Designed miniproteins, single chains, continued (2). Designs and how they scored, part 8

Each design is a single chain, and the fold is of that chain. pLDDT is the mean over its residues in the fold that is shown.

## One batch from the design tools (miniprotein)

Design m4248
Fold by ESMFold2-Fast:
Structure m4248 (fold): chain A 70 residues (1-70)
Amino acid sequence: MKKIVELLTKLLRAVDKKDQKEIDKILKEMKKIASPRVIKDFERLANAKTVSQQTASALRAIGDLLDEEL
């Protein structure tokens, strides 16, 4: 969980800065440790065009992560 939350934070920063290289790197790291469902949520976050879409996608990813840990 800690590492996934750290990667989510880094992904949010990279999307805000439109840093595609960093986004791709973070998604690769996520694919090693997260489920396909969570990866899909992070891919949606990476493609978000507004802050509202970023927030909604991030919250969904966190919700799915918590559901899988419990």
Scores: mean pLDDT 74

Design m4249
Fold by ESMFold2-Fast:
Structure m4249 (fold): chain A 60 residues (1-60)
Amino acid sequence: SLVDELRELAAGAPKEVLSEEELEELQRKFPGFSAGLQAVAVELQLPRELIEAFLREHVP
């Protein structure tokens, strides 16, 4: 699942707390970035660059 892929990505990634504005911009850029995926990405503290890379690969 996409959630499991995000968790695996987070295991080796630096942690970053994204603002609500950054999450809004990501959602506008990637309509498939659902509220559920956003919640997981925030909980895992994924950096914006890795979230964007993940969304391009799995949720174009």
Scores: mean pLDDT 78

Design m4250
Fold by ESMFold2-Fast:
Structure m4250 (fold): chain A 63 residues (1-63)
Amino acid sequence: SIEQLRQQRDQVRASLRAATAAALAENADDPRRRALIRDVEEGMLTMLDSAYNLAIEALRRAS
């Protein structure tokens, strides 16, 4: 269902943020790598939100 997709998106988003926080902690003394990690997180979150929103819209239109 649409509501289940929204909940799944939020859970995956939270997991990605947690993984990124761990990666940033492992690279505490490397500002360049930390900046790259943040850029990758931003791109992945944008892609993830877009993919789930497209799936939700497709289901809504198919009903």
Scores: mean pLDDT 86

Design m4251
Fold by ESMFold2-Fast:
Structure m4251 (fold): chain A 68 residues (1-68)
Amino acid sequence: GKVLSGATGSHNDKSERGRQRSRAATVGGRAAAEKLATLEPTLEGNAIAAEAGKRAYDEELARLEAEA
């Protein structure tokens, strides 16, 4: 079957960081999708959107960790 078990438990300190990463992923995904909506569907546009999403993800994650 296609299932994962215990892969994240060892690395995320009882999922607190996992929760932060999930929230950051939502922010990053939204940023990437919003950027893609303003760009043409090209390799350059996809790369720019992916970079924007990753930046938003990293920034939100760092903010959450700094405030914790």
Scores: mean pLDDT 69

Design m4252
Fold by ESMFold2-Fast:
Structure m4252 (fold): chain A 92 residues (1-92)
Amino acid sequence: SELREEAERLIAISREIAANPDPAAWTPEQKEALERLKKAAIAERIERAKRNPEYKALAEEMEKSMDPEELEEARYALEVVRLALELIRAEL
């Protein structure tokens, strides 16, 4: 599964960042992993806002104003992060 491979890769890179938390020393691959985490956070925030009646209309308007490709990338990033967290929990 491509999703599983990306989740396992994200876990490995996250462990590398934890071992060397100096941003100046981060590789391009580590920076890409952090951007993926940022995109996942945006997608999760939109999902949560859409489930709140007070914020639903605003969240839907923001979603419609986003680039469809960027929105799809953010949603996929969230799926990768969710699977990575499940895999980490399973290692316990």
Scores: mean pLDDT 83

Design m4253
Fold by ESMFold2-Fast:
Formats: C-alpha cells, sequence, structure tokens
Structure m4253 (fold): chain A 94 residues (1-94)
C-alpha cells in the first residue's frame, strides 16, 4: 500500500538522519532530506496521496530554513525533524 511505502521510507530516513546528527554531518543531513523530498514528490505524482505531499512540503520548508541556519541550528532542526517524522509514523500506524 502507499501507506506502507510512506512508513518504510520514513523509517529509513529517520535511521539515516539519526546517524548524521550523531556525526554532526550537516552536509549528509541536507543530502538525506533532499533525496527524501524528491522521493515523496515523486510518490505524490504517482499516487496523489495527500500524506506524501504533506511530508514533501515539510521537507521543502526544512531545506529552505537550512540555507540561512548555522551548523548548530541545522543539527537542532534535524533533531526536531526526526521527532516530527517519528510522530507521523505513529499516526500512520494507528
Amino acid sequence: SVRERIIAALEELIERLKKAVEEKNVDEIRKLVEEARAYFEALYRETGDPEARAIANVLAIFLEEMKTASEEEQIKAAKSLIEYLEEQIKKLRA
């Protein structure tokens, strides 16, 4: 199902983001979010699923905020993004 595809993609993104945050690798954080945004944009075009669109929009906003943020602010924002994505998985599994 589209829901299962969304959950699987979010779980992979969360795991990889947690590692990048632990390593304080802001370049990897940006790359992971850019790749995830492209994936969810493509999934929305394929399926019309509004959850895929909503996630893509959140990731797009995150990327715009990162353009002017310090390294410390980028790490803090990535931690908040991880919490948001974990909450989305909980809602999708309920």
Scores: mean pLDDT 90

Design m4254
Fold by ESMFold2-Fast:
Order: C-alpha cells, then structure tokens, then sequence
Structure m4254 (fold): chain A 60 residues (1-60)
C-alpha cells in the first residue's frame, strides 16, 4: 500500500507526466498533490504550468 493517497501510477494518467515526473511530484509534495496550486506544482522540476493545470484537472 502506498503511504500517500496519490501514487505515481495515478499521476502517469495525467497528460505530460512521465514516470520520472510522477516520482518527483510524489517525492516533493506527497499527499499535498491533491490540494496543491498551479504555483506549487510548477516549483517541481520539469512541471510547467500546462502540466500543473492538467494535474489539478485530473484530481478536480
């Protein structure tokens, strides 16, 4: 069982997120991914504004 409610596998379903970016998101924000803003997501290396918005749209 993953320690976070958001696992790397779920993030792989988001457009523009590959395996390395999914792991970076989990490592940097963990459960905070579900509540993160565009500004917080774009602080993660390799995550641009468009990808950050896609992550937010996926979790709604």
Amino acid sequence: LPASDVGPGELLEVPGVGGERALALVDTLGDGIRTATVAELTKVPGIGEATARAVIAHFR
Scores: mean pLDDT 72

Design m4255
Fold by ESMFold2-Fast:
Parts: C-alpha cells; structure tokens; sequence
Structure m4255 (fold): chain A 90 residues (1-90)
C-alpha cells in the first residue's frame, strides 16, 4: 500500500493545484512553466510526506490523517488526508 498511497497523494496534490490554476498563477504572478514546477513540486512533497507518515504504525497514521482532514483549513490538504486515511483502512 505504500506505493499506492504515495501515488494517490501525488495525484491528489496535482489535482488540487490544477483546480486552483488561475488563482495560483494570478496570486503569485507565475508563468505556465513556473506553474507546472509548482504543481510537480507539490506532488513530490505529498509523496515524501506520505512515505514519512507510513513509517508510523497504521493506526497512528490513520488517526493523524483523520485529524488533518478534520482540522486543515486548506481544502487540498484536507481532501488528500481523507483519501489517504480511507486507503490505509483498506
């Protein structure tokens, strides 16, 4: 499940950034090339954070992700945390 969890986190991060493409580009004055770097960097960070989380006991990882989903003010982070918690429960 580790590789699947990392893949899911990376995909969720890309989707979240893509959903906010216009806002991100406008807010930060990014070019399309710079925006793509931001999207891929978000995916790489999500995968790395997920790998670190999976070093925890499964129950602890799930509890931490469920807490993040409930308390995160960022919709992208909340959605990713919820999806990862669901995956780990399987």
Amino acid sequence: VAERARELAAEAARAAVEARREEIMREHGLSEEEYERVREEAARRAAAETAALLSLPREEAIALLERAAATSTDPATAAMAAALAALLRE
Scores: mean pLDDT 72

Design m4256
Fold by ESMFold2-Fast:
Structure m4256 (fold): chain A 80 residues (1-80)
Amino acid sequence: SKEELLAEIARLVVELDRLYREHKDQLTPEQRAEVERILREAYLLHTRLVNDPNATQEELEAALKRIRDLLARVREIVAA
């Protein structure tokens, strides 16, 4: 359902924020800037979809995939 997709997106955004908060002081300035850019993209995407009553299931699924890709990138950065 669209509601379930939005809930999954919200959970992943919370996880991105958690990873940033946990690791920000251990990151280089360049790594921190990249994670902050990723977090901003995820927040803007989530905010747009939550406030768009006409968002299609296809759009929500595409956003979920994008946020999963962003989360994978942050995990790579914090594991380095």
Scores: mean pLDDT 88

Design m4257
Fold by ESMFold2-Fast:
Structure m4257 (fold): chain A 88 residues (1-88)
Amino acid sequence: AALARARALLDELIRALEDGSATQQQLVDLARQLREAARAAGLDRVAALAGRLYDILSSLENLTPEAQQQAVRDLEEIRALLDEAAAA
């Protein structure tokens, strides 16, 4: 249940970022929920990456191109880790 929830939240967050329809608050809330779902599933690395995404998305002052690139890399790594967990 917790792993399936984390995957659903990741897919929603990626879709929201790609289609541009989501507000910053919605993106922040999705990242927070992903972190909590990952913690519930015992996926410590996914939880840490989701926490980093939460921090990046919450920043209104210093969202640099480097921070945006890091957020994309973190999402790709979370996807890979959740795919590995689902295959196990």
Scores: mean pLDDT 77

Design m4258
Fold by ESMFold2-Fast:
Structure m4258 (fold): chain A 82 residues (1-82)
Amino acid sequence: ALERLRELVEELRRRFPEFRLVAEQLLRALEALERGDLLAAEVHLGMALIELGVLKLTDPEAYEKARELIEEALRLLEELLA
């Protein structure tokens, strides 16, 4: 799951530059999870969701293009935190 999540986040960074801030926070969450720091992982997930919410309002077209990739990455991260 960790490797698949990393692949999805790196794909998000490469294909969708509008999601750089979201991808950065997701990578920070993944790094925290790899260290076993669940609190830091939750904080960075929260920051990613805030950035994602801003992007949905400011650039809904970009959000729609990356929707499936984002939803899969968030689902995997939430499963790893459970």
Scores: mean pLDDT 82

Design m4259
Fold by ESMFold2-Fast:
Structure m4259 (fold): chain A 109 residues (1-109)
Amino acid sequence: MSPELQARAARVRELAEALPDPEVRALALEALDEALKNPDEEVRRLALDALEVILKLPDLEVQRLALEALKLALKNPNVEIAKEAIEALITDDEAVLAARAAAILAALA
């Protein structure tokens, strides 16, 4: 992993560990670990981008839904499907993110 991605992963881990809800914190750490284990470097970059967006969301239920969707996308054996699903989670609109996360969970479950 590049030094830049390692530094970003460390910052995302600190954000995840600071989360007040223990269930969301556990999901965030699991999603980060799954992202870092992915063999595709572009999937790892996109996952870190998605985590940086998701971990700043004020709604804990939207955070949980988005983290579950991200974790499921990261486990998909098709790299292009994984990339498309993760990119869909990179949005500042919380309602749009919740709808996209629900769609990913329905499609990839």
Scores: mean pLDDT 84

Design m4260
Fold by ESMFold2-Fast:
Structure m4260 (fold): chain A 64 residues (1-64)
Amino acid sequence: SDQERAEEAARRGALALGEGAKLLYPDGEVTVEVRVEGDEVRVRVKVGDLELDISRTVDQVLGR
């Protein structure tokens, strides 16, 4: 489904963001949360003292 595709894309993006942030926080643990609720995709990435909260639509994540 589009929601499953968006969740997969968001999870890959979140993991890439976490690995990039780890260059600045080498001792930090990477934590990723991805939630898809209706048309909303919510991503949280935490690494050390860094916390990123990102909200997008399913269509935006799928390039629509």
Scores: mean pLDDT 83

Design m4261
Fold by ESMFold2-Fast:
Structure m4261 (fold): chain A 75 residues (1-75)
Amino acid sequence: SMEIERALRESLRLAEEAIREGLEAGKSKEEMLAAAAQRVGQLLLENPALTEEQIEELALKVGEYARKLLEEKRK
């Protein structure tokens, strides 16, 4: 579905932005992950085309990506 692909792409972008902003502001890993989760969750919940199952799967994928990105940024 193009809607799922768009939601994933936008969610990844939001997670990257939250982490970038957090790194610039000297935030902790926990604060950056919480900010990313909040922004992504809000975006996904506002999309009426997504089922609860799709929201859960997308949130898990984006969360994994955000954790890996933070691990990479540490070295």
Scores: mean pLDDT 85

Design m4262
Fold by ESMFold2-Fast:
Structure m4262 (fold): chain A 76 residues (1-76)
Amino acid sequence: ALADQVIAAAKALVEQGSEEQVLDKSAPPNKPLENLVILYQTLPQEQRAQVEQQVLALIKPQKPKLAVRLEKDLQK
């Protein structure tokens, strides 16, 4: 399912990215972060809130600064 792919991308982001590198605007584009946002935006609108909550629950305990940035990007 598409939602499962978004969750898998969130897990990859937690394992592969440093918060500082992922959040640095001058750094090269971070593919895991971009892929997560793109996959999330292909979800039906009625599924987005639930998937957003699951993604943030996975990222926030381990990378809280990244979770704040991602929440903003997922909300538009």
Scores: mean pLDDT 70

Design m4263
Fold by ESMFold2-Fast:
Structure m4263 (fold): chain A 80 residues (1-80)
Amino acid sequence: MEKEKLLKEFEKKIEELLNRASQVLTPDEVERLRRIAESLFELIKDFIEKRNISVETLKKMAKFALSTLEARIEYLKKRR
């Protein structure tokens, strides 16, 4: 189903971001990002379970979550 594909793609994008983060951040910072990413994943999953949320809205929420994680990586990287 489209919503299941969205959730799997979102999980894959999170892992790609965390893998990139591990190249530039400390293990502690990566662990904190992973916890934030897990919280965002659960939030999107809960929205997928809601009766009247559109796939387009869920896609926008997933993009927002990924952008938030990317901004956090850039912020932490610049604090050197």
Scores: mean pLDDT 78

Design m4264
Fold by ESMFold2-Fast:
Structure m4264 (fold): chain A 61 residues (1-61)
Amino acid sequence: MSPEERLEEVLEKLRTVASEEQLASAEKLWQEVLATGDEAAVEATLRLLERELAILEKQKA
């Protein structure tokens, strides 16, 4: 799975555990990172969102 596909999957999962404001911020960040075309920025953003998702899922479990 590509980084872009993985990030979309993470965002879908975030929609189930994150607040409306957190989702809006994550979607805005994702669109901004996609616009740069910077692979390193995409990877860094993916890691940040995966980490945030893991924390929220662990708290909700």
Scores: mean pLDDT 76

Design m4265
Fold by ESMFold2-Fast:
Structure m4265 (fold): chain A 100 residues (1-100)
Amino acid sequence: MTPEEKAEELVRLMTDTALGSITGLGDAAKAQSEANPEKREQYIAEFVAKAEATREQAAQDARQVGAELGLSEEKREELARQVADAVQAQTAAQLAAIEA
């Protein structure tokens, strides 16, 4: 396995883990919003804050994996952006579900 292939595989596993975390947080926020509709805006804000923290952490972890495997700065930023974009897309899907 090349360093690039290994980095892509590790980042894919990290992405799957981050997406699972966002799904769990979103499902919890939806359940809380259904139980207490008057606090829905608060639960959405808490979910968004946690999702942003998860996105930033996953992006940093992807950069670190790339750096440890000797990838270029450009490739490290590409991997970080791929993870961040995936987490942002899942966050948007979870927000749509809470608002329905």
Scores: mean pLDDT 88

Design m4266
Fold by ESMFold2-Fast:
Structure m4266 (fold): chain A 63 residues (1-63)
Amino acid sequence: SLRDKVRAALEAVGVTLTDEGLDALVQIASQSSNPAQTVVGLLSGSPRVDAEKLAAIRAALGV
């Protein structure tokens, strides 16, 4: 599922979200025409995700 892929991609770069935070992110992304792109866009604004971590997340999500 998108939720499992997003969790795995974040944990691989050392970022841990609460279940509530992950569910909110996935819910917002799932309402878009491109959920994986929306996840990357939302994470690009996070101070916890630098450019190198974002690139790894993009690769893991196929974006």
Scores: mean pLDDT 80

Design m4267
Fold by ESMFold2-Fast:
Structure m4267 (fold): chain A 114 residues (1-114)
Amino acid sequence: KIEEVLKKLQEEIQEILDLIADLSRQEPMEVEVSIKDGKAMVRRVSGSLVVAPDSVNSDEWQLARDVLEQLETLYQGLKANNALSEEEAKRLEEELEEARRTLEELEKLLKELE
């Protein structure tokens, strides 16, 4: 179950990054999601998103929670600057909410293994 939830989280984070890349007319950034010391971690594998903070573009392992918080902040900034249509804003919001829920499920499963 942990492996399935981890794969789902990776797919959801990648979808968010792909959506942001499309909206900013950039090539997508690829990430990997893994479990390090009982924590869900994310790092960049290839590409970059100019609109994303340096932390999201890092090739160093970071907490998936922190990466999602940074992506939420980026989404709020894009929305505030009217850079998103109503449909695009709704799609990004739904994908971010889904990724947060998947992370919460993964963190709960990891805690049960301690």
Scores: mean pLDDT 82

Design m4268
Fold by ESMFold2-Fast:
Structure m4268 (fold): chain A 107 residues (1-107)
Amino acid sequence: PKTTATSTTVTIEVTSSDGKKYRVEITLTVSAAEGAALAAQGRTPADAALLRLEAKGDTLTVTVTNVGTGPVTVKVKVYDEDGNLVAEAEVTVAAGASATVTLKLPA
């Protein structure tokens, strides 16, 4: 049996040092049980993690801190101005833990 996990997507636009714009889509996926617990509190999967983004030169650093009670899977996708996928990363962060992913933007 396939359980559909609850997810949400946060979209952030970043400008690189050369003036190019990138669209960063961060998808947070929690278990069905965690999603139900969040919904019962009037919250969404976005409330399960704190996100910190730092763009420096051609490098994007995403730090994820899981403030929920279950694991969260974070998928980061970066698109250029033409809609091409230029970078992606995925990390699963345990409850109460933090993880950092680093993505290289095109020069």
Scores: mean pLDDT 76

Design m4269
Fold by ESMFold2-Fast:
Structure m4269 (fold): chain A 82 residues (1-82)
Amino acid sequence: SVLPAEEVKARAKELGLDLEKVEKDIEIAELGLEAAALGLGDLPEEERARLEEEVRRYLEEEDFEGIKELYRRVIEELRARR
């Protein structure tokens, strides 16, 4: 994890953030870290740029399920390439 869950939640309380949203953000971050561990950063620049654009679009649309589905697909593809 980028930050320990308890520390993230403590900061969220200080900032008056939605704890449910923070929990979802942690889940997305954990999926992103799993994809990175599987070699996401080693993908061709064009493919990586397309994935970054899809993630950015889903974040702008606040489509949490879209982001999760995208990362699940990427993780499966990376596992299949091994």
Scores: mean pLDDT 74

Design m4270
Fold by ESMFold2-Fast:
Structure m4270 (fold): chain A 99 residues (1-99)
Amino acid sequence: EKLKEELKKYAEERLPVIDQELKNLDAETFRLLVEFTLKYEKFQKEIEKAKNDPEKVKEIRDELSKFTEDYLKKVEEINARRKELEAEKATLQAFLDSL
């Protein structure tokens, strides 16, 4: 059946692309974690230096809160994309295994 052959070819060509994108997402997750950790440490040091100025401490904490929220949003977006790719991979693999 022509449709079955076309779907098989699509699955065989798509699976390596998904595997590469998943590896890229893992690398990006690690990079974001390293960047977050280094920036978080800098914010903590700035808070310690400003500890006798409550207004300055509040400003730095507000910046840290925004930075943390932005980081978490990026991680959530990567995790959502990973789940989509893993679901697509599972579907394509199940299709190939059914042949």
Scores: mean pLDDT 89

Design m4271
Fold by ESMFold2-Fast:
Structure m4271 (fold): chain A 67 residues (1-67)
Amino acid sequence: MEEEEKVRRYLLENAGKVLSGGEIVEATGQSEMDVMAAIIQMEREGKVEIIEDGETLEETKILALPP
């Protein structure tokens, strides 16, 4: 999906950095729902680690794992 691809690309470009869900939304222009769906899928694939699961997507911290 186009939305997931944009999120995946952004996370790959920022591999090794901790990013908030809000930063990903702002950087990719995708909706919070699309960003969350992509993060959940990537976490299931072992490509992303959720460092801090916040009350909102904006407060959730995600680490893009290096290859």
Scores: mean pLDDT 78

Design m4272
Fold by ESMFold2-Fast:
Structure m4272 (fold): chain A 97 residues (1-97)
Amino acid sequence: MIPLDMSSSGLLNLAILALMDEEGRPLSAAEIARRLNVPQSRVSTILNSLVSRGILGVETRRDRRDPRRRVRLYRIVDEAARETARRILENLRREQA
């Protein structure tokens, strides 16, 4: 059994949730990847996992330049998960200070 809190994936989960909470708006995988300076494929894998766990909601919108293309926008829908992420990040920040 792998502890999600201590893995690089666990830390990236927290960073994604923190970014989404700070921005207060739906974000694409590409925008999250750009802001966190991580590969979009890794971000997309984590976002899909968080959606399957009910932590994130996803909205698919048509691309304005190509109506055949759709972009996925993600947002936090689980307020308990939002609060848990805030607490973990605060504790992690205290340990690194």
Scores: mean pLDDT 73

Design m4273
Fold by ESMFold2-Fast:
Structure m4273 (fold): chain A 96 residues (1-96)
Amino acid sequence: GEALLEEFRAFGKKKIEEVATSTDEKKRLDTVDAFVDYVDALLAATTDPALRRRIAELALETFKEMLKVAPDDKELILRLIGEILRMIGEILDLEL
């Protein structure tokens, strides 16, 4: 529901800020891992296709914002691109 999506947006915003402000490469990857785990848990718990689509769309937006604020960190950039492509796949699966 709406409350879940608001909590999702708030958590995503916090994780974007943690990626932007962290000076440690491992901490940036750990931050992305924590957000991925959160997204995957929500998708696994959600059976409603409309809500699954909204979760995937918000996750995609969050990963794109993380990529925009990412420092020149090749491992982080490649990880974020992979997660962006995975969320695009989830959205496409829900529309077919």
Scores: mean pLDDT 86

Design m4274
Fold by ESMFold2-Fast:
Structure m4274 (fold): chain A 80 residues (1-80)
Amino acid sequence: STKDKIISLVEEIAKLAREANSPYAPEIEALLQKLKAAKTREEMTAVLNELLRLIGRIEDEDLQTRASDLLTEAAGVLES
């Protein structure tokens, strides 16, 4: 399903943040749980927008780029 694909992509973002020991990993994990609880496309869009703002604060350039790419893919899946 669309939601399952988006969740898988955000789970990969959370994994990358944890592996990089990012200080934002707990907040990304909280957004992942919020995404799993989302019932509407609008709620999913709101979570992805919060994640976009959070990723923009990540100082680790490799993590930020990889997370941004995964988030772009997740947004594309949601709009399909």
Scores: mean pLDDT 88

Design m4275
Fold by ESMFold2-Fast:
Structure m4275 (fold): chain A 76 residues (1-76)
Amino acid sequence: RDTTLSPAERRVLDALHASDEPLSVRELAERTGLSQPTVSRALRRLAALGVVERDGDRWRLAAATPERIAAIVAAA
């Protein structure tokens, strides 16, 4: 199945990996240089892949196994 990430999805994932804290859509937009709608679309796609999850009004890397995250990154 196609686990290929868009450049926007990769930037959002990289920003979450670099952060020790959950990030809001605004904070992700500021860190990635993307617009908030673009970040929201990327987060929705990444959540569908099971690699990110909501933490209140913020987003974090999912409680998925490191193996799953590594596989998605390697496939992209």
Scores: mean pLDDT 73

Design m4276
Fold by ESMFold2-Fast:
Structure m4276 (fold): chain A 75 residues (1-75)
Amino acid sequence: SSMQMRQQLIQQADQLVNQARDILSSNPMDPQSLRRAGDLYDQASRLYDQAGDNDNSDAARNTSDYYYNRADYLS
């Protein structure tokens, strides 16, 4: 039960990361796309944290911050 819940959270987080990557592949220099990718990575970070996956949570948070900063720079 708890293991299945953790796996579902990780799967949801992975799907958000994949969605962010798809957006970035299509529009790598668009500030709105970069902010949307940042939002998706922030959401993924929270799901990884809830699942107890600290390494992926930290990586996703850092990636979120990177894309927010890049969006601000390009605006």
Scores: mean pLDDT 90

Design m4277
Fold by ESMFold2-Fast:
Structure m4277 (fold): chain A 57 residues (1-57)
Amino acid sequence: MDRERAEALALALARAMGLDASASEAQRNGLGTTVAQLSGVSREEGDAAAEAGLAAV
């Protein structure tokens, strides 16, 4: 599974939506689910990518 692509996608989506490390749990969950669905990774990996992306904004 392509972790780097999932993290890059999460960062791009977070920037486009104006989200950063202060995002709510609901926003984090939504981002993780979206990244998982678009990248074809597990939800757990999507959630991890979302956290990495939000921290990088």
Scores: mean pLDDT 79

Design m4278
Fold by ESMFold2-Fast:
Formats: sequence, C-alpha cells, structure tokens
Structure m4278 (fold): chain A 107 residues (1-107)
Amino acid sequence: SRKQLMLQNIESALKDIETILELLDNMTPENRLKLLVLLLSVGGEVYVIKQMAKRLGNEEIVKLAEEALELIRKAGQAVLAGDYESAKEYLEKVREKLEEIKRMIES
C-alpha cells in the first residue's frame, strides 16, 4: 500500500538520522564523508515522502517534509562549518517532524 511505502521511507530516514547522530559524537575526517553521504540519503528519503504526500493531496505532510528538508540543509551547513552541536539540534528537530508525519499516517 502507499501508506506502507511512506512508513518504510520514514523508518529508513529515522534510522539514518540515528546513525548520523552517533557519527557526530565521534567525528573523524573519514566519518565526515560517511556522514555527508548519509545526510544526502536522508534528504532524498524526505523528498520522496514530500512528493508522495503531494500526489495524495496531504498538504500538512508536504509542509512538515519541506520544514524537515530545510533543517537537513542547515544541518549539512553546520557539519561543513564544524558546528556539530548545531547539526545535532537540527537533526533532532528533523526526527521530531518525521515522527509527527508517522503519527499522521498511522492514524
């Protein structure tokens, strides 16, 4: 079902965020590349959620997904600047928005 596919994308994004948060606690030059790749993956997963919500006419989920994409962009900028504490704060807010989307879908 479309609902199950959206939930799978949300769960995948949440797992990737958890991995990024673990990497932020132990940042090395090698882990930095892996973290940036995972941020790109999370952005792609959230973009898919947004596009699916648009097709379903769910404007509330579209708005939450757009807010999450903006926070992911800010997190990436923070990582590039070496501001790992701000990156963590942005990613925690992304997690909260994805959990809200999940609750809306699960009814």
Scores: mean pLDDT 88

Design m4279
Fold by ESMFold2-Fast:
Structure m4279 (fold): chain A 65 residues (1-65)
Amino acid sequence: MSEAQKAALLRQARYSSDGATRLDALALLVKAGDPEGLALARELGFFSTPESEARLRAHAATLTF
Protein backbone atom coordinates (compact mmCIF):
# COMPACT_ATOMS: atom_id res chain seq x y z
CA MET A 1 0.00 0.00 0.00
CA SER A 2 1.41 3.40 -1.00
CA GLU A 3 1.87 6.35 1.40
CA ALA A 4 -0.83 8.28 -0.52
CA GLN A 5 -3.29 5.37 -0.09
CA LYS A 6 -2.47 5.15 3.66
CA ALA A 7 -3.03 8.90 4.11
CA ALA A 8 -6.36 8.74 2.23
CA LEU A 9 -7.55 5.69 4.23
CA LEU A 10 -6.58 7.30 7.57
CA ARG A 11 -8.51 10.45 6.62
CA GLN A 12 -11.57 8.38 5.63
CA ALA A 13 -11.38 6.23 8.80
CA ARG A 14 -11.28 9.30 11.08
CA TYR A 15 -13.41 11.90 9.26
CA SER A 16 -15.82 10.35 6.74
CA SER A 17 -19.48 11.18 7.46
CA ASP A 18 -20.43 7.73 6.08
CA GLY A 19 -20.07 4.90 8.62
CA ALA A 20 -19.54 2.26 5.93
CA THR A 21 -16.68 4.28 4.38
CA ARG A 22 -15.05 4.72 7.81
CA LEU A 23 -15.31 0.97 8.52
CA ASP A 24 -13.94 -0.01 5.07
CA ALA A 25 -10.98 2.39 5.42
CA LEU A 26 -10.20 1.15 8.94
CA ALA A 27 -10.52 -2.51 7.86
CA LEU A 28 -8.10 -1.97 4.94
CA LEU A 29 -5.53 -0.36 7.27
CA VAL A 30 -5.86 -3.25 9.75
CA LYS A 31 -5.52 -5.78 6.88
CA ALA A 32 -2.29 -4.01 5.80
CA GLY A 33 -0.92 -4.08 9.37
CA ASP A 34 -0.66 -0.29 9.42
CA PRO A 35 0.38 0.81 12.95
CA GLU A 36 -1.80 3.96 12.91
CA GLY A 37 -4.79 1.96 11.64
CA LEU A 38 -4.24 -0.71 14.31
CA ALA A 39 -3.96 2.01 16.99
CA LEU A 40 -7.20 3.65 15.76
CA ALA A 41 -9.05 0.29 15.75
CA ARG A 42 -7.90 -0.32 19.35
CA GLU A 43 -8.92 3.24 20.35
CA LEU A 44 -12.41 2.70 18.84
CA GLY A 45 -12.80 -0.59 20.78
CA PHE A 46 -12.66 -3.08 17.88
CA PHE A 47 -10.14 -5.21 19.85
CA SER A 48 -12.16 -5.01 23.13
CA THR A 49 -13.95 -8.34 22.45
CA PRO A 50 -13.11 -11.43 20.35
CA GLU A 51 -16.40 -10.94 18.46
CA SER A 52 -15.69 -7.33 17.42
CA GLU A 53 -12.10 -8.18 16.36
CA ALA A 54 -13.28 -11.21 14.35
CA ARG A 55 -15.97 -9.11 12.64
CA LEU A 56 -13.49 -6.37 11.65
CA ARG A 57 -10.94 -8.91 10.36
CA ALA A 58 -13.61 -10.84 8.42
CA HIS A 59 -14.76 -7.58 6.80
CA ALA A 60 -11.13 -6.68 5.99
CA ALA A 61 -10.65 -10.04 4.21
CA THR A 62 -13.33 -9.04 1.63
CA LEU A 63 -11.61 -5.74 0.70
CA THR A 64 -8.76 -4.80 -1.68
CA PHE A 65 -6.30 -1.89 -1.69
Scores: mean pLDDT 79

Design m4280
Fold by ESMFold2-Fast:
Structure m4280 (fold): chain A 82 residues (1-82)
Amino acid sequence: KVVEILRKAAEELEKLYEKNGDPVARYAAGFLRGLADAVERGILTPEEVAEQLESLADAAKAMGHEEIAEILRKTAEEVRKI
């Protein structure tokens, strides 16, 4: 389920990149796919994934990438519910 949530969010970020050309959206999509792979390999727990997403969302918001930050924040909330 965590892997599915992360891949769905990565798809949303790729669509955002297609819409606005923001390279940070594409970077974030790649990062989420990396987290999904780490979960599949047993390297990261759902709690650790949520913490990484929350940290990245805070950084994105601080840099003015509000739409990216919102996608990351919602993804972290979904992961924490598992």
Scores: mean pLDDT 85

Design m4281
Fold by ESMFold2-Fast:
Structure m4281 (fold): chain A 58 residues (1-58)
Amino acid sequence: SDKLKALIDQLEAERARLEARIAELEDSTDVRKQVVRGFLQIALDTLDALIEKLREKL
């Protein structure tokens, strides 16, 4: 459905923002920034799983 496609496009945009944020932290030696990167990676993996499930319904 067009509405489902629009939702997937929005989620992919959010995914791209998370990916960019993770990339900003990639070279950090700060333990706190490494922990934040870890949480952002979990969020990205969760979002990827959601996008995959929604694509199965297209």
Scores: mean pLDDT 85

Design m4282
Fold by ESMFold2-Fast:
Structure m4282 (fold): chain A 61 residues (1-61)
Amino acid sequence: TIDDQIAKLKQEQTDKTQKVSNEILNDESLTPMQKMIQQLIAMADSVDELIKGIQEIKKQS
């Protein structure tokens, strides 16, 4: 179902965001403030990809 496809897409985006977050947290060149900003940017990018993916699923339905 469409709901199943959306749920799978959400899980995939969550997994990708967690991986990126771990890379940011392990970057010794970044200050704590810069790490927070980079994590927020990564989350915003993930949300944008999720919205586009959901729109594509709805168009194909």
Scores: mean pLDDT 80

Design m4283
Fold by ESMFold2-Fast:
Structure m4283 (fold): chain A 60 residues (1-60)
Amino acid sequence: SMAELQDLIRQLFEHLDSDRAKREQLLDQIGEMMGEAFRDELEELLEKKPAIEETRKKLG
């Protein structure tokens, strides 16, 4: 469901600085729901996200 996808994405962002295995597990689950192309795109976005996430935290 969309709610499950949103929860997985939220958990992924919460675990950006945690163990790589947890991020890979969450990305794999998202890939199962949305497809591997979506998973790969999201993984690439995460590599460029430190500045975006820092800005997001400041905005709330």
Scores: mean pLDDT 69

